Designed miniproteins, single chains, continued (2). Designs and how they scored, part 31

Each design is a single chain, and the fold is of that chain. pLDDT is the mean over its residues in the fold that is shown.

## One batch from the design tools (miniprotein)

Design m5044
Fold by ESMFold2-Fast:
Structure m5044 (fold): chain A 70 residues (1-70)
Amino acid sequence: PASKDLSKEELETLTLTGNMILADREGDKKTVEEYAKKLVEKKAGERGIEILERAGAKEGVEALKKVEKK
């Protein structure tokens, strides 16, 4: 029972991951990589990976891990 509303940061993370999932489905690798960089810059990389894995966005997960590493 978490008494938390979606924070501005969480909503932004969900928006970025949502766009990344769509780009992954379209095969838009450039857009996937751009959103992955934005997630890492916001320190939401781990949360982004969690959301992307649940959505089955394999290319998105790989891109995000690659950007986070280097």
Scores: mean pLDDT 77

Design m5045
Fold by ESMFold2-Fast:
Parts: sequence; structure tokens; C-alpha cells
Structure m5045 (fold): chain A 107 residues (1-107)
Amino acid sequence: AIEEQLNAVLEDIEEGIEELKALVESGKVKGIQGIAYSLKEKSKLGLALLEKLPSSPENLKKEKILKVIKEGAEELLQTPLDKKALLKAAKSLLDAVEEAKTSEVVQ
């Protein structure tokens, strides 16, 4: 149940990241606050579910990625409703997520 719930949350997050990428690539901000809110809430839920699972290298990497998504989404939600500022914040979130996904987990 917990692992199945986590997998569903991670799939929802990946869909939100892809939607955010499409907005940034097209220079659009319509719906960006809704995507940011969804990413924040889903990353919070994913982190809560991970706390209930055994500690493993895979789960530690998932935790780091989810923390980056949560922090980036919170920053995006606090960003002024200015197109240039919103696109910059969204791009920063996307860049941080890619770095977290590709970087080795140094303990």
C-alpha cells in the first residue's frame, strides 16, 4: 500500500515536471502557479511516505530529489506574478531537479 502510493505520487510529480518544462520551453506562465502548488503538495506527500519505508540508497536518492522539488515549488509559489521572474524561478527548479537526478548521492 505505502510503496504503491509512493509510486503513484512520483508519477504525478513527473507529469507535473514535464508540464512545467513545456511551459518554460514555450515561454508561457499560464497555469504555472497551479503546477507549483501540485508539485509542492505531492512532494510533501512523497516525503511523508518515504519516512515510512526502509532506508536504502534508492530511497535516499528519491528523498533528495523530492526535497529539491518541494523547495523549488515553494520558491516558485513565492515568486511575484511577473512573467520574467516566474520563468526564471521555474527554470531554476527544473535545473535543480536535473542536477539532483544525475548527481551521485554523496553521504
Scores: mean pLDDT 85

Design m5046
Fold by ESMFold2-Fast:
Structure m5046 (fold): chain A 97 residues (1-97)
Amino acid sequence: MTPEVRRLEDEVRDLERRLEEAEHNSKDPKLLKEAYETAKRVYERAREVAERARLLAQEEKDVDDRSLAVHVAFRADSLADRARRLAEDALEKYKKL
């Protein structure tokens, strides 16, 4: 495993945990702004991770490391989509307060 691919996998894991916290916080009206801001940051970082992982997958010659980079890119794309939806929902709820 290349150190770069492992680092991106660790980043995705951290971002998943942050998004889960934001999803929980979005259920409390007092925490909607914090949930929105966290989801927005997770979205931006997940997009960057997905792009970097895709580039690594193109350059990687080892089939296992390449497969892992593709998997990390897929997880980051899914995470970005989830974060975008949460940010939109939290912002809409916050504006109604």
Scores: mean pLDDT 85

Design m5047
Fold by ESMFold2-Fast:
Structure m5047 (fold): chain A 118 residues (1-118)
Amino acid sequence: MKVYKGPTRTARGEAAPGDAPVLVHATATVKSPDEPVIEAKGTLRVRSDGVPVELRVAVTNGKSGKTVSAERRSDAPEATVEATLKVPEIKNAEFTAHGVARARGPFELTVTAEVITK
C-alpha cells in the first residue's frame, strides 16, 4: 500500500460588512502512477477564526466520472471535511478534489487530493 499526494491548493475569501456570504472554491488534482489505485481521498480544511462556515468536498475519478462528496457546517476556528472514493484498481487515472467553502468573515481553504495504490 502506497500513498500519492498531489499539490495542495489554497484560496481565500472575505465578505465586506453587510454583504452576503462569499463562496470560494479550489481544485486539487493527483495523477496516479502506473499502479492500481484502490482509493482516492479529497480533504478540505478551512480556517475561519470562528465565523460560521459551510464546507463541501467532492472527489471525482477522471476516468469513470464517479464522484463522492461530503459536507459539514462548522463555527470552530478550523474545520476539516473528507470524501473517500473506492476505486476498482484503475491505473493512470487523474483524481480531482473540489473544495467549496461559504462564509461571511475572512477565511482560507486548502484542498488536497491523494490516492492509495495496491
Scores: mean pLDDT 83

Design m5048
Fold by ESMFold2-Fast:
Order: structure tokens, then C-alpha cells, then sequence
Structure m5048 (fold): chain A 60 residues (1-60)
């Protein structure tokens, strides 16, 4: 995917999980990695969301 597509999906995840500080931190790490020139794949974004969902279930 493009950097713009990856950033847009990460921004959507930030809005979806705005009530989870851990999710915000993990998403910000991915945004920093993209800004540093790393390529983020759709599979990595799926794994990130799964990790956030698991953390959210523990927090809620």
C-alpha cells in the first residue's frame, strides 16, 4: 500500500480506538515508522488491529 493509504488507515484506527491509551501509543509508533521511511503492509495493519482488540478486551 502507499504511505498515504497506510496513514489514512492508521488515522481511522486512532479514531476507532480513541478511548485506549495503549492503542494510541501503538498507532503513533507505526506513524513514526512510516515517517522514518518504513513500508507498512496491510498484513501488519491487520496484526496491529488484532493486538489492539486483544488489549481492549483486557482493559474493558
Amino acid sequence: MTKEEAKKRLEELKEKYKDSPVAQTLIDLYLRRIDAGETVTEEQLKQLELTIENIKKIES
Scores: mean pLDDT 79

Design m5049
Fold by ESMFold2-Fast:
Structure m5049 (fold): chain A 66 residues (1-66)
Amino acid sequence: TAALGALWRRARRARGLSQRELAAAAGVSPATVSAFEAGALTPSREQALALGAVLALPPEEFLAWR
């Protein structure tokens, strides 16, 4: 979870997105994005795929933690 959160934080920063902007694009709350990046909350498969699509990551890159 923490490793996946760090991956999303890095990808989000690389695209110049705030946590709120990523949340809006992925259809989740900003608090949820913050919790995911901190490793405090595990995203559902659907949320993980939505985040990956926004960040232009292939699904295997960030579903590999399964």
Scores: mean pLDDT 72

Design m5050
Fold by ESMFold2-Fast:
Structure m5050 (fold): chain A 85 residues (1-85)
Amino acid sequence: SAEELIEELEKAIENKDKEAFQRALSRLLDLATELAQQGRYDEAIRTLEALIEALEKAKEKGLISKELADAQIEALRREREELES
């Protein structure tokens, strides 16, 4: 579930486990895509918002580079805008 993957992301950030973070991030991205394909736009948008928040926190904690985080956040914000169009 989204909630379980978000918990995994938060634990990875706390533990500075980059591999666990990337796995949970990838799975949550796949979930957002699946929700959008099913027409569950509100849930997809909320999942993308959670991903953006997790990337901001990971960047703040130094778990991932600013450059990589900013690029991913920008891509996710564009995807969110497309779902709201």
Scores: mean pLDDT 85

Design m5051
Fold by ESMFold2-Fast:
Structure m5051 (fold): chain A 79 residues (1-79)
Amino acid sequence: SRRERIIAELERIKKELEELRAKNKLSEEEKEGVDRFLRDIDELIALIREGKISVAQAEAALAHARALLEQFKKYVEER
């Protein structure tokens, strides 16, 4: 289903964030930011699984999560 694809994409984003956190020398503040982002993704996945948000809301949230991941990747590259 569309919901299952969105969840799979969010889990992929989560994995990429965990890899970025592990592979880079991050400050404590940067680690806290990543950990918050990971918690937000977990909460979003739970809301989708519980049917508490629409597919359109889930797609919008996924797009936002992708944008934040891309911004974080760029930030880490620039250090």
Scores: mean pLDDT 85

Design m5052
Fold by ESMFold2-Fast:
Structure m5052 (fold): chain A 81 residues (1-81)
Amino acid sequence: SELGELLAKQAIANAVLRGDLDTAEEILKNVEKYIKNPKTVEEMKRIIELGKAGNYEEVKKIHDELTKKIDELRKKRLAEE
């Protein structure tokens, strides 16, 4: 479920942008076991690391890119029902 993985990454980025690192780490712990692509897990960890470093500009860029990808997949799903 590529959409599910993107939604999980966006949820982590959104939590980081709100300053809620505890929620971001909790999301990662809960989903990590279900993610088969190690690059997805690495990207999630990087988002949290960027938040801890106070690099919210980079987290926002990642969030915006994820939002675009999610929108594209949701439109595809809507066309397929």
Scores: mean pLDDT 81

Design m5053
Fold by ESMFold2-Fast:
Structure m5053 (fold): chain A 66 residues (1-66)
Amino acid sequence: ASGSVEERDGVFVATATGGEAVGVGEGPNAGQAGRKAGEDLYKKNPELAEAASAALIAAGRALLLA
């Protein structure tokens, strides 16, 4: 997955992309906005959430969080 974060008038807007799905989130800081964007991405694509969960289990500790 890839993502971007933009600040708008003291609010952060994050966009996360995974495969063909796009999630967006807003928050008072980049971390919260990014987390919400990721959650929105998987909410819009339940199949991607299941695949991501399996991949996370397989990858385990190899995944680095921002």
Scores: mean pLDDT 64

Design m5054
Fold by ESMFold2-Fast:
Structure m5054 (fold): chain A 61 residues (1-61)
Amino acid sequence: MDALEGTIASLPAVGEEVEATLADGSKVRGTVLLREGDNAYAKGVLEDGTEVYLKLTPTGS
């Protein structure tokens, strides 16, 4: 399954709720399910109620 790519300021802990920024500049809230290497994977819900999986990359700043 393809996940939407988003960015976060830093890597969150598993179980934390985060606000990610998508490539189009929109924001989505999600709950972190897994950290794998330098990425976090989260399940989010868009404003319209659509469930999405997110691959979150820290901006490294």
Scores: mean pLDDT 76

Design m5055
Fold by ESMFold2-Fast:
Structure m5055 (fold): chain A 96 residues (1-96)
Amino acid sequence: MSEEEKKVYNVFLSLGKNAPVEIAVYGSDEKKTEELSYLLASHLVLNGYEGKASVSSYTSKSDIKPTKPKVIEIDADKVTEENLPDVFKEIEAFLS
């Protein structure tokens, strides 16, 4: 594989104190990645979950040590208007 660096934008959506869910959204398009994260937050709120969206970008691997918590990983480059309902179903299945 080439030496291409991936830009990763981590967006954390927290759902209450008793069932926290973290959703990591990544993609090559910063705007699309950010808009998708807000759309996911809105979907969860509309379905009776209370959440808070925050956006963080990692500019250095030493700034935030990557740990592997149980997070939902979403590739924004693969999300379209046609498959967005499937993304929502995946999140809902994770929450059940």
Scores: mean pLDDT 59

Design m5056
Fold by ESMFold2-Fast:
Structure m5056 (fold): chain A 92 residues (1-92)
Amino acid sequence: SERQRLIDMAKEIREALAETINANKVIQKYRISLEDLFDSSKISGSVALMLLTLERNGIEKLFSDEDVEKLRQIAKKYGVTLLDAELIALMI
């Protein structure tokens, strides 16, 4: 199913970026459950607050070049944009 495919992608992102995600307090603050990933109201609010927090805190580069390459490969595997994969990484 489409839902299961998105959950599988989110799990791969979580595993690939585990060290970065666990070290980043901003990501942890806005983390949502995989179940909530399909709740458009929760997603929209969390993403908006996350983007506003990143803009206000001056976080110019959230992911390392290595992490971006991992996200790019996962994005290609699942047929999504790099930006989509980056946003999922910020939410999980």
Scores: mean pLDDT 64

Design m5057
Fold by ESMFold2-Fast:
Structure m5057 (fold): chain A 98 residues (1-98)
Amino acid sequence: MEELRKKAKEYLKKGEFDKALELALEGSTPEKQKVLEKLYERVKKLLKKVEENSDLVDVEEAKKQIGEEMIKVLELLEKLSEEELKKLLKELEEVEKK
């Protein structure tokens, strides 16, 4: 498990978010997998906006900052209990309601 986490963090540092997600999912509980999938969908939308505004922002710096924040999120998710993960998933689902 720790080896997969370490590799996921390395891919986040490189801006390879899809590979990082795949590794992060490969040993997570179902609740943690759903949280990670929802967070990565938001990250993909943010990356698309950064690339659409590449004339206004440094895309490489933005990707690096997003990667560093995602590493912190992965570390936080490892500390959360199953009940806290279920609460977070419910909150993420509420925000997706339109």
Scores: mean pLDDT 74

Design m5058
Fold by ESMFold2-Fast:
Structure m5058 (fold): chain A 96 residues (1-96)
Amino acid sequence: APPLSIQELIDVIEAVTETIIEIFETNPKIAAEAISAMHLSAVKDNLIAQGVPPEVAEEIERLYLQAITEAKSPEEARRLLEAVRNRAIELLKRAA
């Protein structure tokens, strides 16, 4: 299949971010472990497969992992993950 456009990659980042926030809001006690196991293991590899430079994909994964690890409440998770979304979008636009 052809690689995703920059707008489609942005839409993926927005969807991933919303899903992670929803998991934190639903059960914050298991959020970090559940997200790591279910959502983040493929994010870097999928971005690279879509033509994102490896260093950019690695930085995006790192930002998500840091936010998930640091968040102590659903409200903090939303704030941190919205910041990660905005930074990931900036990195994708600059790499294009």
Scores: mean pLDDT 77

Design m5059
Fold by ESMFold2-Fast:
Structure m5059 (fold): chain A 61 residues (1-61)
Amino acid sequence: SSVRQQILKLTGDMLRAIGDVIDAKLEYKKTKSKAAKDAYDAAVKKLDQLNKDFKQQAAAL
């Protein structure tokens, strides 16, 4: 089903986004710069959006 395909795609996107959050957090921890903090916050927001999209697709099952 289209819902199944979307869930599998979102799962892959979320795994990549988790990696991006980890990398951005490590960079912020190392540098303590505003730019690194902003990048970390942006990565967290992207992961949050993907999680909301995932929950919406799961609810459609």
Scores: mean pLDDT 86

Design m5060
Fold by ESMFold2-Fast:
Structure m5060 (fold): chain A 100 residues (1-100)
Amino acid sequence: MVLEMTEEEVRELAEKLRETAEELRKLAEELKKKGLITEELYEGLLELAEIYEELAEFLLAHPADLEANQKALEEASKRVKEIAERLAHEGELIEKRLAE
């Protein structure tokens, strides 16, 4: 089933995605500064922020193109899942280091 969104709803989603990207970048920098994350986990958080920012820019450029927007959302979701799985593995390595 096609998710029917208005242009206004697409723009609102894009704004939330940009806000989330900024929050992820700030979180990554703060955690790195405090020595609470690895370089790999830091890079993963920045990659997530980049995906959300790229998706937001695409949605804002094509707010009326529902098929293109749906495909972009599906591709972004796949990329997010791959990074989340990588970050979960890195989290396990951090826990092991902290247990020393």
Scores: mean pLDDT 76

Design m5061
Fold by ESMFold2-Fast:
Structure m5061 (fold): chain A 97 residues (1-97)
Amino acid sequence: EREERRRRIYEKLDEAIDKASEKLGLTPEQREIVRKIFFDRDYDVDKAIDELARILGISKEEAEKILQEVFKLVSDLLTPEERRELRRIWQEEARRA
């Protein structure tokens, strides 16, 4: 069943976010926002930047830099194949029947 692959990808993503957050010294609240951004149905970068800036009380530019750093660390922990599968899952979930 395909659910096993989906679960594995989400598990790897969650682990990567966990490690990236610890390396960047993010608080549990900031970590939750990052996780929420990655698991958001739209996966909209602008929306993610706005949300992070709001939660951290910083400028959009600073929030963008933090998100970019998280993306770099997460990307380093995921293979290109895993990133493609995650994007596919997000695209499928965004599609309403």
Scores: mean pLDDT 70

Design m5062
Fold by ESMFold2-Fast:
Structure m5062 (fold): chain A 87 residues (1-87)
Amino acid sequence: ELDALKRELEELLRNNAPDEEIFEAILRLLLAEGLITEEEAERLRAAFEEALGWDEAELRARLEEAGAGAHSRRSAVWAVAVLRALA
């Protein structure tokens, strides 16, 4: 199971899959490894959906408020989602 989930994430990354598919694959891996709870995963999914709708200026403003930065839109969406879900 864990190896299959890792392989799925690797394939999504190689094929430049949509951010929502990559985020869901990451959440499944984190759950399978016991690094997050199902409640945390649900909060992260909700936060990802919201952050995916934001433009780069909005993402930057939220990260700046938290004293953080990101090198890509994907990293910015992930960082904002984590900050909001774990606040």
Scores: mean pLDDT 73

Design m5063
Fold by ESMFold2-Fast:
Structure m5063 (fold): chain A 74 residues (1-74)
Amino acid sequence: KNKEEIKKALQEELGWDEKDAEAFIDYLKSLGYTEEEILEKIKKNGIAELIEEVNIEIDKTMSKEEYEKKLKEY
């Protein structure tokens, strides 16, 4: 249920496809976030701030290009 709520928020705010939203959630979970933590961050600070925070971590761990390629996968 939490995962569905997060996917819906990402799709509505960013215009992402369900698959892209799911890939983003899976990426955050690989960084140690739980679905509950992700949902709380969205409810408290909004999606834009979550994206900005994640982009800082991407710079340290994963190539932004590789992450964006996963988001564009159909």
Scores: mean pLDDT 69

Design m5064
Fold by ESMFold2-Fast:
Structure m5064 (fold): chain A 61 residues (1-61)
Amino acid sequence: SAREETALRVLKAAEEALASRDLTVLKAVYHGLQEVLADPSLDPDLQKRLQEALARLQELL
């Protein structure tokens, strides 16, 4: 679905941002993760992966 495709795209961006350690990119991706995680209809496994990425980003911000 379009929602799952958006969530997967944001997750990939978060993984790349975490690898790069670029603070500007990390801040942008943090906002994207919050928006995607606000959707209660997301797949539970995908939601867990997004929440884990968000937690890792929060430790770096």
Scores: mean pLDDT 80

Design m5065
Fold by ESMFold2-Fast:
Structure m5065 (fold): chain A 73 residues (1-73)
Amino acid sequence: GSMGEESRRLAEEAAKASAKGLEKHGGKDPKIEIEVEGDRAVATVESSGGKAEVTVERGEVTVRGKSKKGEVK
């Protein structure tokens, strides 16, 4: 549905911003994984410069420093 696509897009944008931030700190080879569940989306960003996790739920964006998201599947 459209709601799931909006959450996915927000998570993608936040993940790309996090990856660019890590790139400015010498982070290379950023790995981005995105999972969508209804109107909720989770993106995990990992690179040599650091790690970030983005959660989007009902338009609310939360960023946390974790290595793996999706172990709750």
Scores: mean pLDDT 69

Design m5066
Fold by ESMFold2-Fast:
Structure m5066 (fold): chain A 106 residues (1-106)
Amino acid sequence: ADEVVRELERALRELEEMKRAAEAGDYQAALQAGQRFGRHAARAIRAAGRLPQDVRDKVIREVRLALLYAQQGVDAAVAGDSEKAVEYLEEAMRYVEKAREIAREA
C-alpha cells in the first residue's frame, strides 16, 4: 500500500506541474511532466499487483482513467486550448486521488 500511495503522490505532483505548464502555455514543459507522470502511474500499477485483487483492480482502473485524461490534457494543450487542457488535467487529478484513497484502505 505505501509504495502505491507514494507513486500516486509523485504522479499527482507531475499532474500539478502539467496543469501549471498548460496554464502558462509551456507545452514542452507539459509534455515532459506528462512523461514523468506516465512513469509514476506505471510504477503505481506495478506496485498495486501486491494488493488484494479487489483493491488492485479498483486502483488500476482509476490510474488508467487518470492516464487517459492526462493524455487528453496534453493533446488540448498542444492544440492551444489551455482551458480544456486544465479541465482534463483536473479530471486526471481526481482519478489519482481516488486511486490513492483506495490504496490507503488496503
Scores: mean pLDDT 89

Design m5067
Fold by ESMFold2-Fast:
Structure m5067 (fold): chain A 90 residues (1-90)
Amino acid sequence: GGTTDEKLLRAEINIAMAQIMISVFKLAASRYPVSEEAKEKLEQAEKYLEKAQEALKEGNYEEAEKLAKQAIKYAKEAIKLHDKHVEELK
């Protein structure tokens, strides 16, 4: 594979990782109330994931990877905030 094939693969992997992390968060959120801070980070994660999917459709694989990595970042922050909130509820 050339540079384009490598960029496509990286974009697809990062989008899949973002989707998995958002799904894991939503499953965790079904057990305990979600804080407003965690909700805000989740909304950013979903927004960046949507932008990453659009960039992928347009063939802009480098931008899709970058946007998907931002979605992963916000999803991780949402999970961390939710874990902290759940500890405070125990």
Scores: mean pLDDT 86

Design m5068
Fold by ESMFold2-Fast:
Structure m5068 (fold): chain A 58 residues (1-58)
Amino acid sequence: MEARLAAAVDEATRELAARGEVDPAALMERYGLTPLQLARALAEAFARLGHEAAPIPP
């Protein structure tokens, strides 16, 4: 479970950085997350992006 959560955080962070958005349903299906785990993964991804330049689309 912990490894899946970490992988979900990494994917959410990459998707948010690259596209400015993430598909929560796809993330839950891919990593078998509960809604609570998804919320934690997204919170962690947003926290990581808060320490990096925000991806601004052209």
Scores: mean pLDDT 73

Design m5069
Fold by ESMFold2-Fast:
Structure m5069 (fold): chain A 75 residues (1-75)
Amino acid sequence: MKTLTVTVVSSQLAAPEVVVEATTAEELREKLRAALTAAGASDATVEFIVREVERYAEEHAEPGDRIVVRVLRAA
């Protein structure tokens, strides 16, 4: 079972960063959606970030890994 820490950094969030720890893909999705929504992200932004983090985690993440996602505001 993979345990990983995900840090999301975005100028679109009310918080400077969002940090989530998860041991399963389902837990990761639930925690990321909740934390990003609480930080003021739109539904579209939440789903985009969750999708990208899941893809990266499935391909590269190992137990103890830290994933950082930077989302920039589109002009």
Scores: mean pLDDT 68

Design m5070
Fold by ESMFold2-Fast:
Structure m5070 (fold): chain A 64 residues (1-64)
Amino acid sequence: MSLLTDEEIEEGVLRIAAAVIANAYRKQGFTEKADELLQRVDEAIAAGNLEEARKIPQDGWKEL
């Protein structure tokens, strides 16, 4: 079992949340929105901007 930091755990949770929202978008035919959402989450995580990374899947869920 690997020891993860709280930030690494949050990054993993955010990626899972983004994947769930992206899958919901794809089921509704919004494939481009799904791909953009996943890319934006990855970019926010890479930039260390977890606040932005949290907003992206939340805003996506509101648009569904």
Scores: mean pLDDT 78

Design m5071
Fold by ESMFold2-Fast:
Structure m5071 (fold): chain A 83 residues (1-83)
Amino acid sequence: SAEFQKQVEEIRKEAEELKRKLIAAVANRLGLDLSPDSSQSEIDAALRQNPAAQERFEQQVKEIEEAIDQWIKRKIAELEAKG
């Protein structure tokens, strides 16, 4: 159980890192100068300066969050199947 919990924690950590990278990539494609390490205040400031990009950014972030959630569920299920 301890080994399983550690592997689940590693999956969740990888998912958060991937999510940040994908969000930054979407922001850059929409003309927002954001990095995976950007703070929420920096994200909010960039969106205020680019209101035309805000709706598209929010939509793409929701799609990324949904995709990452499904990826986590799949990875945990694969881990459970290995016993």
Scores: mean pLDDT 81

Design m5072
Fold by ESMFold2-Fast:
Structure m5072 (fold): chain A 99 residues (1-99)
Amino acid sequence: ALVVLMDRTPENLALAEGLRKLGYDVHVLDRTPAAAAEGGRRMRAAYPDATVSTGISESGSAYATARKDDDNVALFVVNGPATPADLAAMDAFVAAATA
């Protein structure tokens, strides 16, 4: 499965290292629409037929998931309360992922 974490914080870098040890493909990207679009292109390249859905978590984090059949194959997340800039980044990810 592919995981895209937005923002190169120490917390995200530690999470990425832990997930990679569990066998996940993890990309930690800048918290920008341009970097999010790159994440979306990587997801589309890995899983071209996946269906993308978006949401806000109980903690206020913006996320997108990609599903193929009954499996979650990719996750995009921006941690913390979503700002308008974070929602724009999520939209850029989705647009690139579904192009």
Scores: mean pLDDT 79

Design m5073
Fold by ESMFold2-Fast:
Structure m5073 (fold): chain A 64 residues (1-64)
Amino acid sequence: MAEEAREEIERATEEVRRLAEEGSVTPDQIQALGARVVEAARRVPEVRELALEAGKLMTQALAK
């Protein structure tokens, strides 16, 4: 479970990076990915740190 949660968070983070690089990221997409990351972290507290890092990257993507 912890590894799966980490993988999901890492994938979401990578998707955010790609969208940000392409300049096609939208707030809706970031919110959707963020919600999934938060949900995973709630189920698996061990990945809270990864979720927090993902959140920072998502805010960075929204900042442009």
Scores: mean pLDDT 75

Design m5074
Fold by ESMFold2-Fast:
Structure m5074 (fold): chain A 87 residues (1-87)
Amino acid sequence: LEEALRELVEALVEGIRNKESEEELKKRFDEIVKKKNIPEEVASKMGAAASWVRQLLEAGEISEEEAEERLRAVADALYREYKEKQE
Protein backbone atom coordinates (compact mmCIF):
# COMPACT_ATOMS: atom_id res chain seq x y z
CA LEU A 1 0.00 0.00 0.00
CA GLU A 2 2.81 2.50 0.86
CA GLU A 3 4.41 2.07 -2.59
CA ALA A 4 0.98 2.18 -4.28
CA LEU A 5 0.17 5.50 -2.57
CA ARG A 6 3.62 6.87 -3.49
CA GLU A 7 3.00 5.97 -7.16
CA LEU A 8 -0.48 7.53 -6.99
CA VAL A 9 0.91 10.81 -5.57
CA GLU A 10 3.71 10.90 -8.18
CA ALA A 11 1.16 10.35 -10.99
CA LEU A 12 -1.12 13.12 -9.65
CA VAL A 13 1.83 15.51 -9.29
CA GLU A 14 2.96 14.72 -12.86
CA GLY A 15 -0.58 15.34 -14.16
CA ILE A 16 -0.76 18.67 -12.33
CA ARG A 17 2.64 19.75 -13.72
CA ASN A 18 1.49 18.75 -17.22
CA LYS A 19 -1.68 20.85 -16.69
CA GLU A 20 -4.00 17.90 -17.26
CA SER A 21 -7.75 18.50 -17.00
CA GLU A 22 -9.81 17.37 -13.99
CA GLU A 23 -11.18 14.53 -16.18
CA GLU A 24 -7.67 13.38 -17.17
CA LEU A 25 -6.46 13.51 -13.55
CA LYS A 26 -9.51 11.49 -12.43
CA LYS A 27 -8.85 8.84 -15.12
CA ARG A 28 -5.18 8.62 -14.05
CA PHE A 29 -6.24 8.32 -10.39
CA ASP A 30 -8.88 5.64 -11.07
CA GLU A 31 -6.50 3.55 -13.23
CA ILE A 32 -3.79 3.48 -10.54
CA VAL A 33 -6.33 2.70 -7.77
CA LYS A 34 -7.60 -0.27 -9.83
CA LYS A 35 -4.14 -1.45 -11.00
CA LYS A 36 -2.58 -1.27 -7.50
CA ASN A 37 -5.72 -2.52 -5.70
CA ILE A 38 -5.82 0.44 -3.30
CA PRO A 39 -8.56 -0.06 -0.65
CA GLU A 40 -11.78 1.89 -1.35
CA GLU A 41 -11.67 3.76 1.99
CA VAL A 42 -8.10 4.96 1.31
CA ALA A 43 -8.83 5.74 -2.37
CA SER A 44 -11.95 7.75 -1.43
CA LYS A 45 -10.06 9.89 1.10
CA MET A 46 -7.08 10.38 -1.22
CA GLY A 47 -9.43 11.36 -4.08
CA ALA A 48 -11.15 13.95 -1.88
CA ALA A 49 -7.76 15.37 -0.83
CA ALA A 50 -6.55 15.50 -4.46
CA SER A 51 -9.73 17.34 -5.53
CA TRP A 52 -9.37 19.86 -2.68
CA VAL A 53 -5.66 20.44 -3.37
CA ARG A 54 -6.41 20.96 -7.08
CA GLN A 55 -9.10 23.54 -6.20
CA LEU A 56 -6.61 25.45 -3.99
CA LEU A 57 -4.01 25.35 -6.78
CA GLU A 58 -6.52 26.65 -9.37
CA ALA A 59 -7.56 29.45 -6.97
CA GLY A 60 -3.88 30.45 -6.66
CA GLU A 61 -3.85 29.80 -2.89
CA ILE A 62 -1.00 27.27 -3.09
CA SER A 63 1.94 26.58 -5.44
CA GLU A 64 2.56 23.35 -7.39
CA GLU A 65 5.32 22.55 -4.87
CA GLU A 66 2.91 23.01 -1.93
CA ALA A 67 0.31 20.85 -3.73
CA GLU A 68 2.91 18.05 -4.03
CA GLU A 69 3.84 18.41 -0.33
CA ARG A 70 0.19 18.30 0.78
CA LEU A 71 -0.61 15.23 -1.37
CA ARG A 72 2.43 13.37 0.02
CA ALA A 73 1.45 14.29 3.61
CA VAL A 74 -2.12 13.05 3.09
CA ALA A 75 -0.88 9.78 1.55
CA ASP A 76 1.49 9.20 4.50
CA ALA A 77 -1.30 9.91 7.03
CA LEU A 78 -3.77 7.62 5.23
CA TYR A 79 -1.24 4.78 5.06
CA ARG A 80 -0.54 5.07 8.80
CA GLU A 81 -4.27 5.20 9.66
CA TYR A 82 -5.05 2.23 7.40
CA LYS A 83 -2.34 0.06 9.01
CA GLU A 84 -3.66 0.85 12.50
CA LYS A 85 -7.22 -0.15 11.49
CA GLN A 86 -5.98 -3.50 10.06
CA GLU A 87 -4.90 -4.71 13.52
Scores: mean pLDDT 76

Design m5075
Fold by ESMFold2-Fast:
Structure m5075 (fold): chain A 99 residues (1-99)
Amino acid sequence: DKADEYIAKAKASKDNAEKAFYLYLAGREYEKRGDYVKAELAYEEAALLLTGENGEENLEEFNKLLEEAGLEPVTPEDLLNKSIELSVKVLEEAVKKVT
């Protein structure tokens, strides 16, 4: 599973930018398969890593890793907005199961 491989790489990473990069990739794979809970958590953790100590430097390196992977740049606000959006989808799905 590609998402699980990315999570393993994130756990092995000592650098917050690299950890955020693999968490973002894992979040994308979880989102594509409809695993909104895991996608939400991955995006939230990535955003937190990019807003803490040295957050600006970590964000620069994170976006450099994205560019090297052929992906568009992302901000911590984009990741937090994604996490919130997925939280809503999780609640909507839960409500449908109790009707």
Scores: mean pLDDT 83

Design m5076
Fold by ESMFold2-Fast:
Formats: C-alpha cells, structure tokens, sequence
Structure m5076 (fold): chain A 72 residues (1-72)
C-alpha cells in the first residue's frame, strides 16, 4: 500500500539495521518484502514471504492478503 519508492527505502533501511546487528528478520520485515514483490508483480515471491511472516507470527491481515494473492 506504500508508494514504491517509500517501500524500497523502508526495506533498504531495515536490511541495513540487520547488517549492523540492530534488528533481526521479523514478521514485519517479511511483510515488507512480500509487499515489494507484490508491487513488482512477482506474486509467487510475495506469497512465499507472506507465508514466512505467518510462520513467525499469526496475523489475520497477512492471511487475508495471502488468500487474495493465491486467488489471482
């Protein structure tokens, strides 16, 4: 739902935090990656990252997005 440039910036910022040891791969990071792939039209990749997010933490919104993508 974020503009593409803002989403790219958020993903890049979080990846830098992971490299610095300031953050770990979290459900939120996986959701951001899935959103990026969805905006790129790479739905199979988006599905994988939403599934990873759900494995770490159940989230009804992520589950709904995953179901919507699987129905396309």
Amino acid sequence: MLPLHELILKVSEYELKILRGEAEETPEFYRLKADLYELMGKYDEAIKWYQKALELEPDPEVEARLKALQAK
Scores: mean pLDDT 77

Design m5077
Fold by ESMFold2-Fast:
Structure m5077 (fold): chain A 95 residues (1-95)
Amino acid sequence: SSKLEQLELQLGDLSRYLTIYNPRGSSLVNKILDEILDSAKKSNGDVEVIKETFEKEYKKALEEIKTLPEDVQKQVQEALDYLKEKFEELLEQLK
């Protein structure tokens, strides 16, 4: 669908932005974005399924960063905070 195509493009833009401006967080962010896109395709754009997938993967990422050095953890947390803000904006557009 055109809405699903728009979501895929917007997730791709977000991935590229964070890879350039926060490369330390980009691997975890891309993992979350890949899971979001996969859930969106499998659920035919079900907003609740997409939201639940994001919340699950985001919590998992927060646990994974706890093992990193404090300075790296802060940089990755900034990438995750930005991702959360932009994802909430995208989710509103899907309604």
Scores: mean pLDDT 83

